# Designed miniproteins, single chains, continued (2): the designs that were tried, part 34

Each design is a single chain, and the fold is of that chain. pLDDT is the mean over its residues in the fold that is shown.

## One batch from the design tools (miniprotein)

Design m5225
Fold by ESMFold2-Fast:
Structure m5225 (fold): chain A 83 residues (1-83)
Amino acid sequence: MEFLKKLSPEEKKVYEEGIKKIQATNEKNVARLKELSKDKSLTTEEVAREIGQILRDIGDVLTELFKKIAEIRKKKGENVTIG
């Protein structure tokens, strides 16, 4: 993960916390997908809609993670490093 080498220690911590949240979100989404696969009453369109929501949830978590990194950089100005 080459981009991690360009992160400050504070940004790395936020990234590590973000990975943990992504893992939790993925576990929740896998459980939801398993339930969808068992429900024969759902139409293909309804299943596709639920999968779309899962993808949006993942995108939101990633967007929030990158937002937090950007806010740290802006709050401390350019060339921010933590010793």
Scores: mean pLDDT 71

Design m5226
Fold by ESMFold2-Fast:
Structure m5226 (fold): chain A 94 residues (1-94)
Amino acid sequence: DLLADIEAREARLEADLAAWEAQVEATIKDPLEREAARRILELTREAIERAIELVREALRTGKWEEMEEEIRRLEEELRRRVEEIKEELAKKLA
């Protein structure tokens, strides 16, 4: 049941990401800002997919603490890469 719930939530997250990509195309008119937003969405998608893999592994092994540590590192890495994209965008707009 829990694995089926995870698969259903993964499908919903993929749909939400596709909707956000469509919003970026529709609302962000500056091409540099649109490219930055697309890169952030791509990184977010990859991070979500990796987090789901970690949860599935924890369900098989019972290693929940290890999963929590790996997800925390994943969140920190995502934040760092998003800030790098923002800094690169700011430099290009200056």
Scores: mean pLDDT 79

Design m5227
Fold by ESMFold2-Fast:
Structure m5227 (fold): chain A 55 residues (1-55)
Amino acid sequence: DDVKKLLKRAEEYRKQGFEEAAEYLEKAAEYLAQGDYLKATSYEFLAIAERVEQE
């Protein structure tokens, strides 16, 4: 569910042309699926920062 939400957001970012932000969300989903919540959260923040910088 949370993994699916991250992957859905990554898909949306790719459609908008934010490929690096999408890659960070995909890594966040991967770590969340592995139970590494700290890395998952860190990559989510990196995705947000990258998305904002692209504006």
Scores: mean pLDDT 81

Design m5228
Fold by ESMFold2-Fast:
Structure m5228 (fold): chain A 92 residues (1-92)
Amino acid sequence: GSESAKAIIDAMDEAAKNGAKPSVSLSGDTVTLTVKDATDEAVKAVKKAAEEAEKAGAKASISVSGSTVTLKVGGLDPTSAISVVLDSIGRE
C-alpha cells in the first residue's frame, strides 16, 4: 500500500508540530524530505519514517548537516510520491 507515503507525511506532521520546517522534492522515484531547524523530536520522527519506509519495501537514507535533516526514500510508486509532494505543497 501507501505505507511509505504515510510514514513520510507523519514525519512532516511531527516536524511541523515541533516548530521545524519540512519541505519535499521529487526526482524520478526518489522523494527527498528536508527538515530545517530540526529538533531532536523531529530527527526521531524522520528516523522512524525511514524505518517504516524500509519495512514497506522502499529504500531510505538519512543525512544530517547542522540543524538540517534530509531523508531520501527511493522506490516509491508514482501515486505515493505524488501524495507526499501534494501534502508538502499544502503546508506552504
Scores: mean pLDDT 77

Design m5229
Fold by ESMFold2-Fast:
Structure m5229 (fold): chain A 85 residues (1-85)
Amino acid sequence: SHMDQAIRDVIRQISFYRHQYRNNNDSSTRQSIYNQIIQIIADFMNQYGMSPQQAVDRIIRITGNTNPAAVNIIRNMIDDAVNAA
């Protein structure tokens, strides 16, 4: 579906910025990169009118990732995105 493709595109963008985050030692640069990740998630949720739980559930479904630590990271990013929006 168009929404599933959009979620895959968001996941690719987040993966790119997370790679940049891990390769930076400056805290200000890291915070800037994290804010970009959160903004991408916030914009996506707003565009599709998703609740936080709907966003978590759909990302898990598309990625097939059921690891509890990864799920918690996704939930935390979505919570931060809601607070930023």
Scores: mean pLDDT 77

Design m5230
Fold by ESMFold2-Fast:
Structure m5230 (fold): chain A 67 residues (1-67)
Amino acid sequence: SAAIEAAKAALRAAARAAGLSDADIERIVTSIENGDSDTALALMLRHDAVDAVAAPASALARAIKAE
């Protein structure tokens, strides 16, 4: 879905701007894709990135549910 790909791109951009590595970004993306919101939140907290990433992460979860 174009909406899911756009939401993933926005999440990756926000997390990268917050200083996360590509490996940590992909763990967050994969956790959201798997519906594992607890793991996604734990990763965001570990990297002190909740403020930067929570809104894009929520948008990705909503885009996935809309399919």
Scores: mean pLDDT 83

Design m5231
Fold by ESMFold2-Fast:
Structure m5231 (fold): chain A 91 residues (1-91)
Amino acid sequence: KAKEHLEKAIEHAKRAVEALMNGDVETAIKHLEEAVKHLEEALKIKPSPYVQKALEYFRKALEAAKNGGQLTAYENAVKAIDYALKALREL
């Protein structure tokens, strides 16, 4: 269960990063919101410090994207993906 949510969060996050690289901020925001939702569900199923770190960085990425900070959004989304992948390897 937690693994499925984590995998979906990572897929949405990768699409958000691609959208940010292409300047499609609206699409990036939608995918970042989906990544956050899936990580919140993963955290409810199985508490994980890596999932908590991923959530922290995805929330920072989402805030930056909404406020016109595309580079900051990209950097935080990449960090969040790294933590989500670490969480996935520990399942």
Scores: mean pLDDT 87

Design m5232
Fold by ESMFold2-Fast:
Structure m5232 (fold): chain A 94 residues (1-94)
Amino acid sequence: MAAEEAQRAAEEAAEAAKKAENIEAVQAATAAAIAAAGAAFAAELGLDEEAARSAEGAAKAAEAAAEKAENEEAKKEALRAAEYARRAAEAAAA
């Protein structure tokens, strides 16, 4: 669940960054969405270690997207993606 919400928030961050023509924020948010999707998939298969690694990657990419974001919408969604990705990593590591 948390990894799926991280993916959605990262996708929304990428769309907001596209509206601002911020290519670096789009790339970071897209990387976060891909990593979050990977974490969700790994978790579904019971691959806890891979799910945790992918979720940590998603959190770092989302934090980078927030740092590069120039508009409030992109930053807000990127920070939300980072929070859900962190929760997904903690759940997979438990």
Scores: mean pLDDT 83

Design m5233
Fold by ESMFold2-Fast:
Structure m5233 (fold): chain A 82 residues (1-82)
Amino acid sequence: EDLEKAKEYLEKAKEALKKEDYETAIEYAKKAAEYASKTDSEEGKVLLEESYALLGVAYEKLGKLEEAKEYYKKAMEIRDSL
């Protein structure tokens, strides 16, 4: 269920990002990361990486460059663990 919720929230975050609703994208991507982090599976790690990468993009689009940098770094750290 946590893996499925992570996928659902990540898709909602992607849709919000496509609509340039960056605040909503951040909200959903944070929820996706929360559920993905509750799994110990490789698929959960991939979803966590994608969620952090999306957070980086959304914060960058809002001009919040320090937050964007932090989330890009988190995404890279997860990717290196795969």
Scores: mean pLDDT 86

Design m5234
Fold by ESMFold2-Fast:
Structure m5234 (fold): chain A 67 residues (1-67)
Amino acid sequence: MEITDAEVYRALAEIYHAIGDVEEKRGNKEAAISAYEKALELYRKAGDTPENRALIEEVEKKIEELK
């Protein structure tokens, strides 16, 4: 079984999304925004699916709330 680039990007996006959530809860706004922005780039590279679009929207809202 070969792991696709899309699967790798999705896994990395989920990691950065989780990092962003943790940093937000710690009050580290700059670190949270940076992690969320990396997650957005990776979700976009992971492919255009309804699930990825929903996750992108959630992360974009998080970035807006922190600014």
Scores: mean pLDDT 82

Design m5235
Fold by ESMFold2-Fast:
Structure m5235 (fold): chain A 75 residues (1-75)
Amino acid sequence: KEKEIELLKKLFEEFKKNKDYAGAALTVKKLAELTEDYEGGIKELEEILKKAEEDKDEKGVETARKVLEELKAKL
């Protein structure tokens, strides 16, 4: 569990560096589900969504919006 969380955190940083916002959003979803930190995941997703919108990454925006709605439903 902890090893998976650490690997996902590294993957999240790599997706952000590569401006792969869809990958970053999906990684945040998996982290939130494993840690049950849905509020933290929502905050991270709002930042990812903002960056995806700024960079006009339509796939990133779509993915981040869907994951954000899913995590909000868990609150």
Scores: mean pLDDT 81

Design m5236
Fold by ESMFold2-Fast:
Parts: structure tokens; C-alpha cells; sequence
Structure m5236 (fold): chain A 68 residues (1-68)
């Protein structure tokens, strides 16, 4: 269902946000954490697009572009 896809995308986005915070804190390998965060943001974009939530997909894509 689209609702379940959107919830999965929300989880991936939250996980990626947490990884970025952990990278900034320096408590974990920042390079690895950043790489994983980018992968989870890419997954969130795909899932939001599949769910038909273009606004959320574009929001996360903009974040990806700023991090690259």
C-alpha cells in the first residue's frame, strides 16, 4: 500500500538524519556514517516516489544534493 511505502520512507529518512547527527558528533566514523546516510536518503526518495508523495521525495532529494 502507498501508506506503508510512505511509512518505510519516513523510517529511512529518520535513520539517515540520525546517522548525519552521529557523523557530526564524531562518536562514529563520520565518513562511513555519511555514506550510509546518503544510501538511506536515496531509499527514502525512491519509496516516497513510489508512494506518490512528490513533495517529500523532492525535500529529501534536495537534502541529498546539499550533502554531496
Amino acid sequence: SKEKLKKLADVDEQYADLLEEMARSGEVDPELARKLALEHYENAVSLYEQAGDKEKAERVRKRLEELR
Scores: mean pLDDT 85

Design m5237
Fold by ESMFold2-Fast:
Structure m5237 (fold): chain A 55 residues (1-55)
Amino acid sequence: MPETVFDPETQEYVPKEEFDKRLIERALKALKEGREITDEEVRKAVEEYLKKEKE
């Protein structure tokens, strides 16, 4: 993957690490709001991030 990706929310190119963080935060917010995330890869990434944050 390239080290920078286009973030459609802010409409700018950001580093992959920053984009991944934003994606995870957005996915978590959607889940808390009660909206289900269809992309299982995104959902699994969120779960992995939460586990990593615990340890």
Scores: mean pLDDT 67

Design m5238
Fold by ESMFold2-Fast:
Structure m5238 (fold): chain A 83 residues (1-83)
Amino acid sequence: MSEEEEQAVGRETVAALLKHRAELEPELRKLGEELEAQGLPELVAEAEIARALAERLAALGDEEGAAAAQRLAEILEERAKEE
């Protein structure tokens, strides 16, 4: 993976999140609280949030946003294994 790919995927994921913020914010907040309670490492927690975001975006019919969030989750999971 490249830094440019991560930045592009990150930008697309953020754009999708902002587009659907009202529906996603309560679910992502609850997930963040659950992951914090579990004491997961930051990169692992971020990967789980990105994966959940991908599922929610797919459910909302935003296939491009879902694909970007899924790719971001994969990148973060790979980094969590290295760090």
Scores: mean pLDDT 78

Design m5240
Fold by ESMFold2-Fast:
Structure m5240 (fold): chain A 89 residues (1-89)
Amino acid sequence: SLTVTGTATVRVTGDAFLSAILLTSDGAMSVSPTQYVSSEAPGTLATLTVTVSIPADGRRPVASILVSAQPAGSAATAELVARETRTEL
């Protein structure tokens, strides 16, 4: 099998719950545990890492990482700063 690792870096201001979703073009999916982030201006960087296992059958599916952010109070901001995917045997 192949292991696909997705990493997303998010700048958060305020209090938020973050989760990352890693999806391959072949329909494999994994979701990170929810991470609570508390931050004041100018914000803090939070890193989310998700892995998914796919068959090592010679196909090279494209991987995408998505981030979900939910305010844990009246207001929060979340900005996707960087994302990376890596495939390992």
Scores: mean pLDDT 79

Design m5241
Fold by ESMFold2-Fast:
Structure m5241 (fold): chain A 60 residues (1-60)
Amino acid sequence: EVEKFREETRQRLLEAGASPELADRGADEVAETYKKHGLEAARKLADRMVEAVRRYKELT
């Protein structure tokens, strides 16, 4: 379910240290990718976003 994946991605982004605004935008973009390109593409995008946020937080 797209909505469940959206919320899971939002939580992952928040846990990684994203602002609520960034987490909401990222989750929305991931949900749109899921609708257009399917779960595999959405998962790759979500993983890339979460990794980028975590890497930034770890380096600062």
Scores: mean pLDDT 80

Design m5242
Fold by ESMFold2-Fast:
Structure m5242 (fold): chain A 61 residues (1-61)
Amino acid sequence: MSLLDRLVQAVRDGAPEEEIRALARELLTRQLALAGNDAPPSDEAVDRVVQGVRHQVEQEE
């Protein structure tokens, strides 16, 4: 199962914000690495990923 699938599932299950943010950071880190960027993602970028997934899950309900 992909990291994105795990992140979506964590949001659906109402996992703690810390766990959701950790999954989002890991996903973004891997995406940046594939693009040749080894810099760690910013907290702002992680927050945007979390917000995007939360909106997607809310729309599905």
Scores: mean pLDDT 78

Design m5243
Fold by ESMFold2-Fast:
Structure m5243 (fold): chain A 68 residues (1-68)
Amino acid sequence: SAVEAGNAAKRAGDAAFAAGDYPAAVTAYAEAAAAYLAALELNPDDADTRRELAVVMRKHAEASGKLP
């Protein structure tokens, strides 16, 4: 599902961020956000997916701030 794809990409982003690979973290969090947005097109009232989208958007901004 799109939610599971988003969750997998978020975990990849978290692993990249922990390793100091900020470009990979930015890419993975962007993929997670896209997957969660696709899930929300099918179910806009999914509060759990909306919350996860907000989390990965914040993480994406944080990782982007670490880029040189």
Scores: mean pLDDT 87

Design m5244
Fold by ESMFold2-Fast:
Structure m5244 (fold): chain A 62 residues (1-62)
Amino acid sequence: VNTEELEKEEKELLELFVHGKISEEDAIRRIVELLKNRPGRQKPPEQNAVDAVAVLKSIRPS
């Protein structure tokens, strides 16, 4: 899996989430899946979920 393709997928997910086209739960699930497939430093699945939630909350104000 190419890093470039993963970044594109991540951007598409964030764009869908920001525009309200997908739920927060679906966005988190898909981001966790992308993080699992990323090359480099790997984290346990629980930490990936926490990181995904933090990213989503940082870009969408409550």
Scores: mean pLDDT 65

Design m5245
Fold by ESMFold2-Fast:
Structure m5245 (fold): chain A 55 residues (1-55)
Amino acid sequence: MKEAEEAIRKGEEAEAAGNLKEAARHYLKAAALYSEAGDLERAAEAGRKAVELAR
């Protein structure tokens, strides 16, 4: 799932830059992509990260 991994990477880059809202959006996209691919564990992890950062 190359696109989901790329979304995680973009989330990490946004987080490092201090753009927490943008990081949350990238992690949310990764969660959706993992969910569509049936990787529910990684989808849940990415979704939790997105919710935490969107606070």
Scores: mean pLDDT 80

Design m5246
Fold by ESMFold2-Fast:
Structure m5246 (fold): chain A 69 residues (1-69)
Amino acid sequence: HMELDEEAAKKRLLDLGVPEEYAEPIVKAFKKHLEEGLSPTEAVQKAMLDAKLPQKYWVKAGKALLENL
């Protein structure tokens, strides 16, 4: 079973240039949706929408979240 490393995911989001104000909300939303049984790709999409992340960061955020499963 894959477990999300929340701290590594937050650090990676910041390293890729996602603003700090979005980093923690998106990681929390991603973890919540994974715990609900969503696929990693569905969880990423819902997390970005829940955090209201600007679309220009979506590719970077998806990479950061999926690398830290």
Scores: mean pLDDT 82

Design m5247
Fold by ESMFold2-Fast:
Structure m5247 (fold): chain A 65 residues (1-65)
Amino acid sequence: PAPPVESASDPDATVDEATAEQIGQGLKYLGLSEELAEKVKEKVLGARPEEVVKIVSEALKEAEK
Protein backbone atom coordinates (compact mmCIF):
# COMPACT_ATOMS: atom_id res chain seq x y z
CA PRO A 1 0.00 0.00 0.00
CA ALA A 2 1.28 3.41 -1.00
CA PRO A 3 0.08 7.01 -0.61
CA PRO A 4 -2.27 8.47 -3.23
CA VAL A 5 -0.66 9.13 -6.59
CA GLU A 6 -3.21 11.64 -7.88
CA SER A 7 -2.51 14.49 -5.46
CA ALA A 8 -1.36 17.36 -7.66
CA SER A 9 -4.13 19.89 -7.10
CA ASP A 10 -5.07 22.74 -4.77
CA PRO A 11 -7.57 20.68 -2.72
CA ASP A 12 -4.67 18.51 -1.51
CA ALA A 13 -1.97 21.16 -1.61
CA THR A 14 -0.23 21.20 1.76
CA VAL A 15 3.39 21.85 2.64
CA ASP A 16 5.40 18.67 3.08
CA GLU A 17 8.25 18.39 5.58
CA ALA A 18 10.80 18.55 2.77
CA THR A 19 9.17 21.67 1.34
CA ALA A 20 9.11 23.29 4.78
CA GLU A 21 12.84 22.62 5.15
CA GLN A 22 13.50 24.16 1.73
CA ILE A 23 11.57 27.28 2.74
CA GLY A 24 13.50 27.56 6.00
CA GLN A 25 16.83 27.15 4.23
CA GLY A 26 15.81 29.71 1.62
CA LEU A 27 15.01 32.25 4.32
CA LYS A 28 18.42 31.72 5.91
CA TYR A 29 19.96 32.26 2.50
CA LEU A 30 18.06 35.55 2.24
CA GLY A 31 19.79 36.70 5.42
CA LEU A 32 17.12 35.99 8.02
CA SER A 33 18.15 34.80 11.46
CA GLU A 34 18.22 31.07 12.06
CA GLU A 35 15.61 31.47 14.80
CA LEU A 36 13.18 33.30 12.52
CA ALA A 37 13.74 30.80 9.70
CA GLU A 38 13.02 27.89 12.05
CA LYS A 39 9.80 29.53 13.24
CA VAL A 40 8.64 30.04 9.66
CA LYS A 41 9.50 26.43 8.83
CA GLU A 42 7.28 25.21 11.67
CA LYS A 43 4.42 27.51 10.68
CA VAL A 44 4.45 26.51 7.01
CA LEU A 45 4.53 22.78 7.76
CA GLY A 46 1.09 21.48 6.80
CA ALA A 47 -0.10 24.92 5.73
CA ARG A 48 -1.71 25.69 2.41
CA PRO A 49 0.35 27.42 -0.30
CA GLU A 50 -1.53 30.69 0.13
CA GLU A 51 -0.77 30.75 3.85
CA VAL A 52 2.86 29.85 3.16
CA VAL A 53 3.26 32.97 1.02
CA LYS A 54 1.78 35.12 3.78
CA ILE A 55 3.91 33.54 6.50
CA VAL A 56 7.11 34.01 4.49
CA SER A 57 6.17 37.57 3.57
CA GLU A 58 5.49 38.47 7.20
CA ALA A 59 8.79 36.95 8.32
CA LEU A 60 10.66 38.98 5.71
CA LYS A 61 8.91 42.14 6.87
CA GLU A 62 9.79 41.41 10.50
CA ALA A 63 13.43 40.86 9.56
CA GLU A 64 13.55 44.17 7.66
CA LYS A 65 11.62 46.17 10.23
Scores: mean pLDDT 71

Design m5248
Fold by ESMFold2-Fast:
Structure m5248 (fold): chain A 59 residues (1-59)
Amino acid sequence: SAAAEAAAEAAARAAREGALKAGSDPQTVNRAGEGARKMALAGMPAEAAARLGVRNASS
């Protein structure tokens, strides 16, 4: 749905911003955003998806 796509985009954006602020390299930033988008599309709240996306990309 449009709402799910908007939430996924918000999660991906927040994850990329978080990774950038943490000084992550561009590849890690992209992985964080992709992971967050995927989790948000699966129904995870955008903020939680963003945090997990950053954590998973860094490990």
Scores: mean pLDDT 84

Design m5249
Fold by ESMFold2-Fast:
Structure m5249 (fold): chain A 66 residues (1-66)
Amino acid sequence: SMLEEEVEEVIRRAEEAIRNGDADAAAEAAYRLHQLLEEMRERGADPELLERVEEAIRRASEFEKA
């Protein structure tokens, strides 16, 4: 699905931002992942994918605060 493809893409962006030490990019990715998480909950997305999004948000948010 388009939603699933976008989720995977934004998770990759968050991971790249963390690896590159780009706090602004990590914060932007976390913001988009929050929007996607709300959409996923409304549509009844796979619980495993939800966990991956929540973990990506947590890691990006922790990195941005550091």
Scores: mean pLDDT 82

Design m5250
Fold by ESMFold2-Fast:
Structure m5250 (fold): chain A 62 residues (1-62)
Amino acid sequence: LSEEEIIEKLMKKYNISRKQAEAIVRAAKQESLSPVALRILAQELGVSPETARRMIEEAKKL
């Protein structure tokens, strides 16, 4: 899938904004994400860190 298709799928699946989906894709491109970066992303998304981690893993699989 192209990056645009991944963004679109995340927006549809999680009912999030394009900006939020783009943040998830950026995190998914990182080899590893620090616990602090994960918490910041979770706050930006308005979800728990566990949910943010699941969203990142889903983006990596697409």
Scores: mean pLDDT 79

Design m5251
Fold by ESMFold2-Fast:
Structure m5251 (fold): chain A 70 residues (1-70)
Amino acid sequence: AKKYVEKGKELFDKKEYEKALEYYKKAIEIDPNFSEAYVFLGLLLKYLKKYEEAEEYFKKAKELNPEVGD
């Protein structure tokens, strides 16, 4: 899961937002409990001005881990 989040961050820095989105979604598919992947997906959606979708992913991240880590 972490590997896909790191690749998503790299793609975001390169302004390849659609590919970054794909990798964050892939991280969630592999580990649905990986709260960090939901945070980065939410941040990307917020950048794309999809605020309602971003809020739902931030809520999911908080539900999975209200503090730090697993």
Scores: mean pLDDT 77

Design m5252
Fold by ESMFold2-Fast:
Structure m5252 (fold): chain A 98 residues (1-98)
Amino acid sequence: EEAVEKLKRLTQIEIDTLDGIVDIVNAVEKVAEKNGASKEETEAFRKRQLEALPEIKKKILDYLESRAKELGVPEDVLNESKKEIEQAIKKAEERLRE
């Protein structure tokens, strides 16, 4: 029970962190545009962030798998957390594509 709740909290932190990263990317783009950055520069920056998502996904999944093993969490609960991360990555990808 306690181990399951801890993994769920860690999963939610990763999801909230992904949302925060997208918010930061959007804020950086707006600040850059306000300071005279071209559309090609902001587009290149956004594309670079989008290309980083697969690696970020892998790191998050590896981290949660490691924590689940340490905590003794059942594999079905870990698989639920993995699906939530995959959905969060897809949402971040869609947000970065406009």
Scores: mean pLDDT 86

Design m5253
Fold by ESMFold2-Fast:
Structure m5253 (fold): chain A 91 residues (1-91)
Amino acid sequence: MSEEEFEAEVLLALTDMLLAIARNGLKRAEKQGNKEAVELYKKAIDKFEEASRLLRDALERGEFTPEQRAEVEKLIKEGIELLKKADELMK
């Protein structure tokens, strides 16, 4: 496996974990009627789903360019920031 393929696999595993966390958070926020947290969890899920899509496409094609990596890392970072804000509203 190339170094680029390995990096994409690691980022995909991280993204799948973050998606699970965000989906569980969304379910809790909906149950509590916390509308602001619901919207933030939904936005975080959208970011992580887009990152997952880009990573799966890269792995299927056997190419993961620096530009693709930067976009994926940006999406993951933005998703984590949204997830953190949502979690603070749930406390």
Scores: mean pLDDT 87

Design m5254
Fold by ESMFold2-Fast:
Structure m5254 (fold): chain A 74 residues (1-74)
Amino acid sequence: GVEEMIEEAVARMAAKGYDEDLARRVTRLYMEGKSLAEIAAELGLSISTVRKYAQAFLDEMTAIALERLRKARE
């Protein structure tokens, strides 16, 4: 399900050098519909750092979705 995809995305981010705990927190707030500025304020981070983590999360989620779609067809 979606939770399993999120855990996989966070794990892939950690493997690429992102902080796992921070990635999980940014991801949770982003999925709740919070803006990058709201996430930055809540976590005490720069908007640049939040944007970096949110973009990495979206990139990993896209890769996972494409891999699953390809596997279902082939």
Scores: mean pLDDT 84

Design m5255
Fold by ESMFold2-Fast:
Structure m5255 (fold): chain A 61 residues (1-61)
Amino acid sequence: GNMLQLARNLISNGQDDLAILLIDRMAQNGDLDTVRESRRIARQNGQDRVADHADRLVQQL
C-alpha cells in the first residue's frame, strides 16, 4: 500500500530516523505485514538499525 511505498523510499534514501518513525506508526496500527516487509527491505540495503528496530517491534507484538 501507500505506507509501504513511503517506507521503501525513506529506507532507500537513507532517511533512517523517519523510516523508524513510520514503522512505529504502522506497528501501532497493527500493520505487521508492512513492518515485516520494511524489515526485509532495510536488511537487504544494509540498514541494520532500521531492520533491528522493525524486528524488535514484530517480536513484541
Scores: mean pLDDT 82

Design m5256
Fold by ESMFold2-Fast:
Structure m5256 (fold): chain A 64 residues (1-64)
Amino acid sequence: FDEIAEELVKEFGYSLEKAKAIVEGALTLIRELGEELGYAFLRASVGEEAAELIVEKLRELGLI
């Protein structure tokens, strides 16, 4: 979980606090709205590259 936030800080320049909030929000969106709709909202919020990274890492960790 924290590893995804750290990657967002490194690759996209977010603060650690903001990166953690983004990852938490992404997990909530995908779990509540489903993968397709959750991913679409995430892309609209953070852009395609950041959204793809978050979803890929969440799958690797078995969280979605």
Scores: mean pLDDT 81

Design m5257
Fold by ESMFold2-Fast:
Structure m5257 (fold): chain A 67 residues (1-67)
Amino acid sequence: SLIQEVPLLDTDGDGVVTREELRAALQRDHGLSDAEIEALFAELDRDGDGRITRAELEAAFGQVLPT
């Protein structure tokens, strides 16, 4: 699932996933088009700063990861 892949997308370990990293993962695992990914970014990146936190991804998918 996307949530299980967040640790692999966050190469810096700072808890932030860039649009580029998320786009690549969504195309690889979910087969989404660029237009579909842009629509998803509009929902997740509410601040428009091009960065999505792990917390935002967890909130969007309604899952809590055991730490």
Scores: mean pLDDT 61

Design m5258
Fold by ESMFold2-Fast:
Structure m5258 (fold): chain A 74 residues (1-74)
Amino acid sequence: SMEEEKLELYKELVIHRLSLEQGVSREQVIAALSPETIEKRAEALRKKMEQQAKEQGLDEEAVYRALRQLLELG
């Protein structure tokens, strides 16, 4: 579903950023944090991003375009 696709995007962002910041593989991040911790962090990040977008008057599509760009550039 669209909701599952959005959550997967935030999970990928969490994993990707931690992999780059720590200089470790994607698999090492997943092993260290567990699936439950990654999901919790992804949900928290999503809520924060959606709240900030609402406060700034940004549409949801603009938020997801920005997230895709961050994943491509990070």
Scores: mean pLDDT 78

Design m5259
Fold by ESMFold2-Fast:
Structure m5259 (fold): chain A 66 residues (1-66)
Amino acid sequence: MSPEALRLNVQGSRLHRQGNLDDAINQYLQSIRIDPNYKGSWLGLGSVLDSQGNTDLSNIYYSLAS
């Protein structure tokens, strides 16, 4: 696991908890770009999209994390 991908995932999770959904998405996407095998970032992105009401997209990213 890339330390940078983990850092971006943690920042994304923090932003999601703060309700900053757009910035959370950006951090998770950067984490996936650096380490596409890091399952936590795909789950995090799915969770943010679900919080936005985009259930179809959320389900796709949850599936990719599986």
Scores: mean pLDDT 81

Design m5261
Fold by ESMFold2-Fast:
Structure m5261 (fold): chain A 80 residues (1-80)
Amino acid sequence: SEIKEAVERHREAIKRLEELAKKVEDEEARKKILELLEKARKYLELAEKAETEEEANKYLEEATRYGLKAAELLVEALKK
């Protein structure tokens, strides 16, 4: 239940970043941001399917890492 709630919160955050990525004019930057967000989503899927809470937390950490990288690139791309 706790892992499911964490996964859903992370999915909401990724969705918001994907919405902001639509505003990125640079095609290469947009592509890279979306690739990182896709990586984050894959780690959330692994977290949800993990056999142990320890494994789930490791995957959640990876999802967060990729999400933060995407957010950093998004901020840079939207600076005008």
Scores: mean pLDDT 85

Design m5262
Fold by ESMFold2-Fast:
Structure m5262 (fold): chain A 60 residues (1-60)
Amino acid sequence: GPFEEGVRAYALGDYERAVELFRKALKEDPTNVEAHRLMAEALRRLGKEEEADRVLASIP
């Protein structure tokens, strides 16, 4: 599923792809805390610190 694909993209250093896949994962399961954390980390790697902070603030 999108979460597993996002984890793989993140591990390969494809942070743009990881963010896209984690967004899809969170649409399917917004309670996935790990998807929020990894998406925030990927956003930080892309220099999007404010977006990363907002993602972390949205963890249920």
Scores: mean pLDDT 87

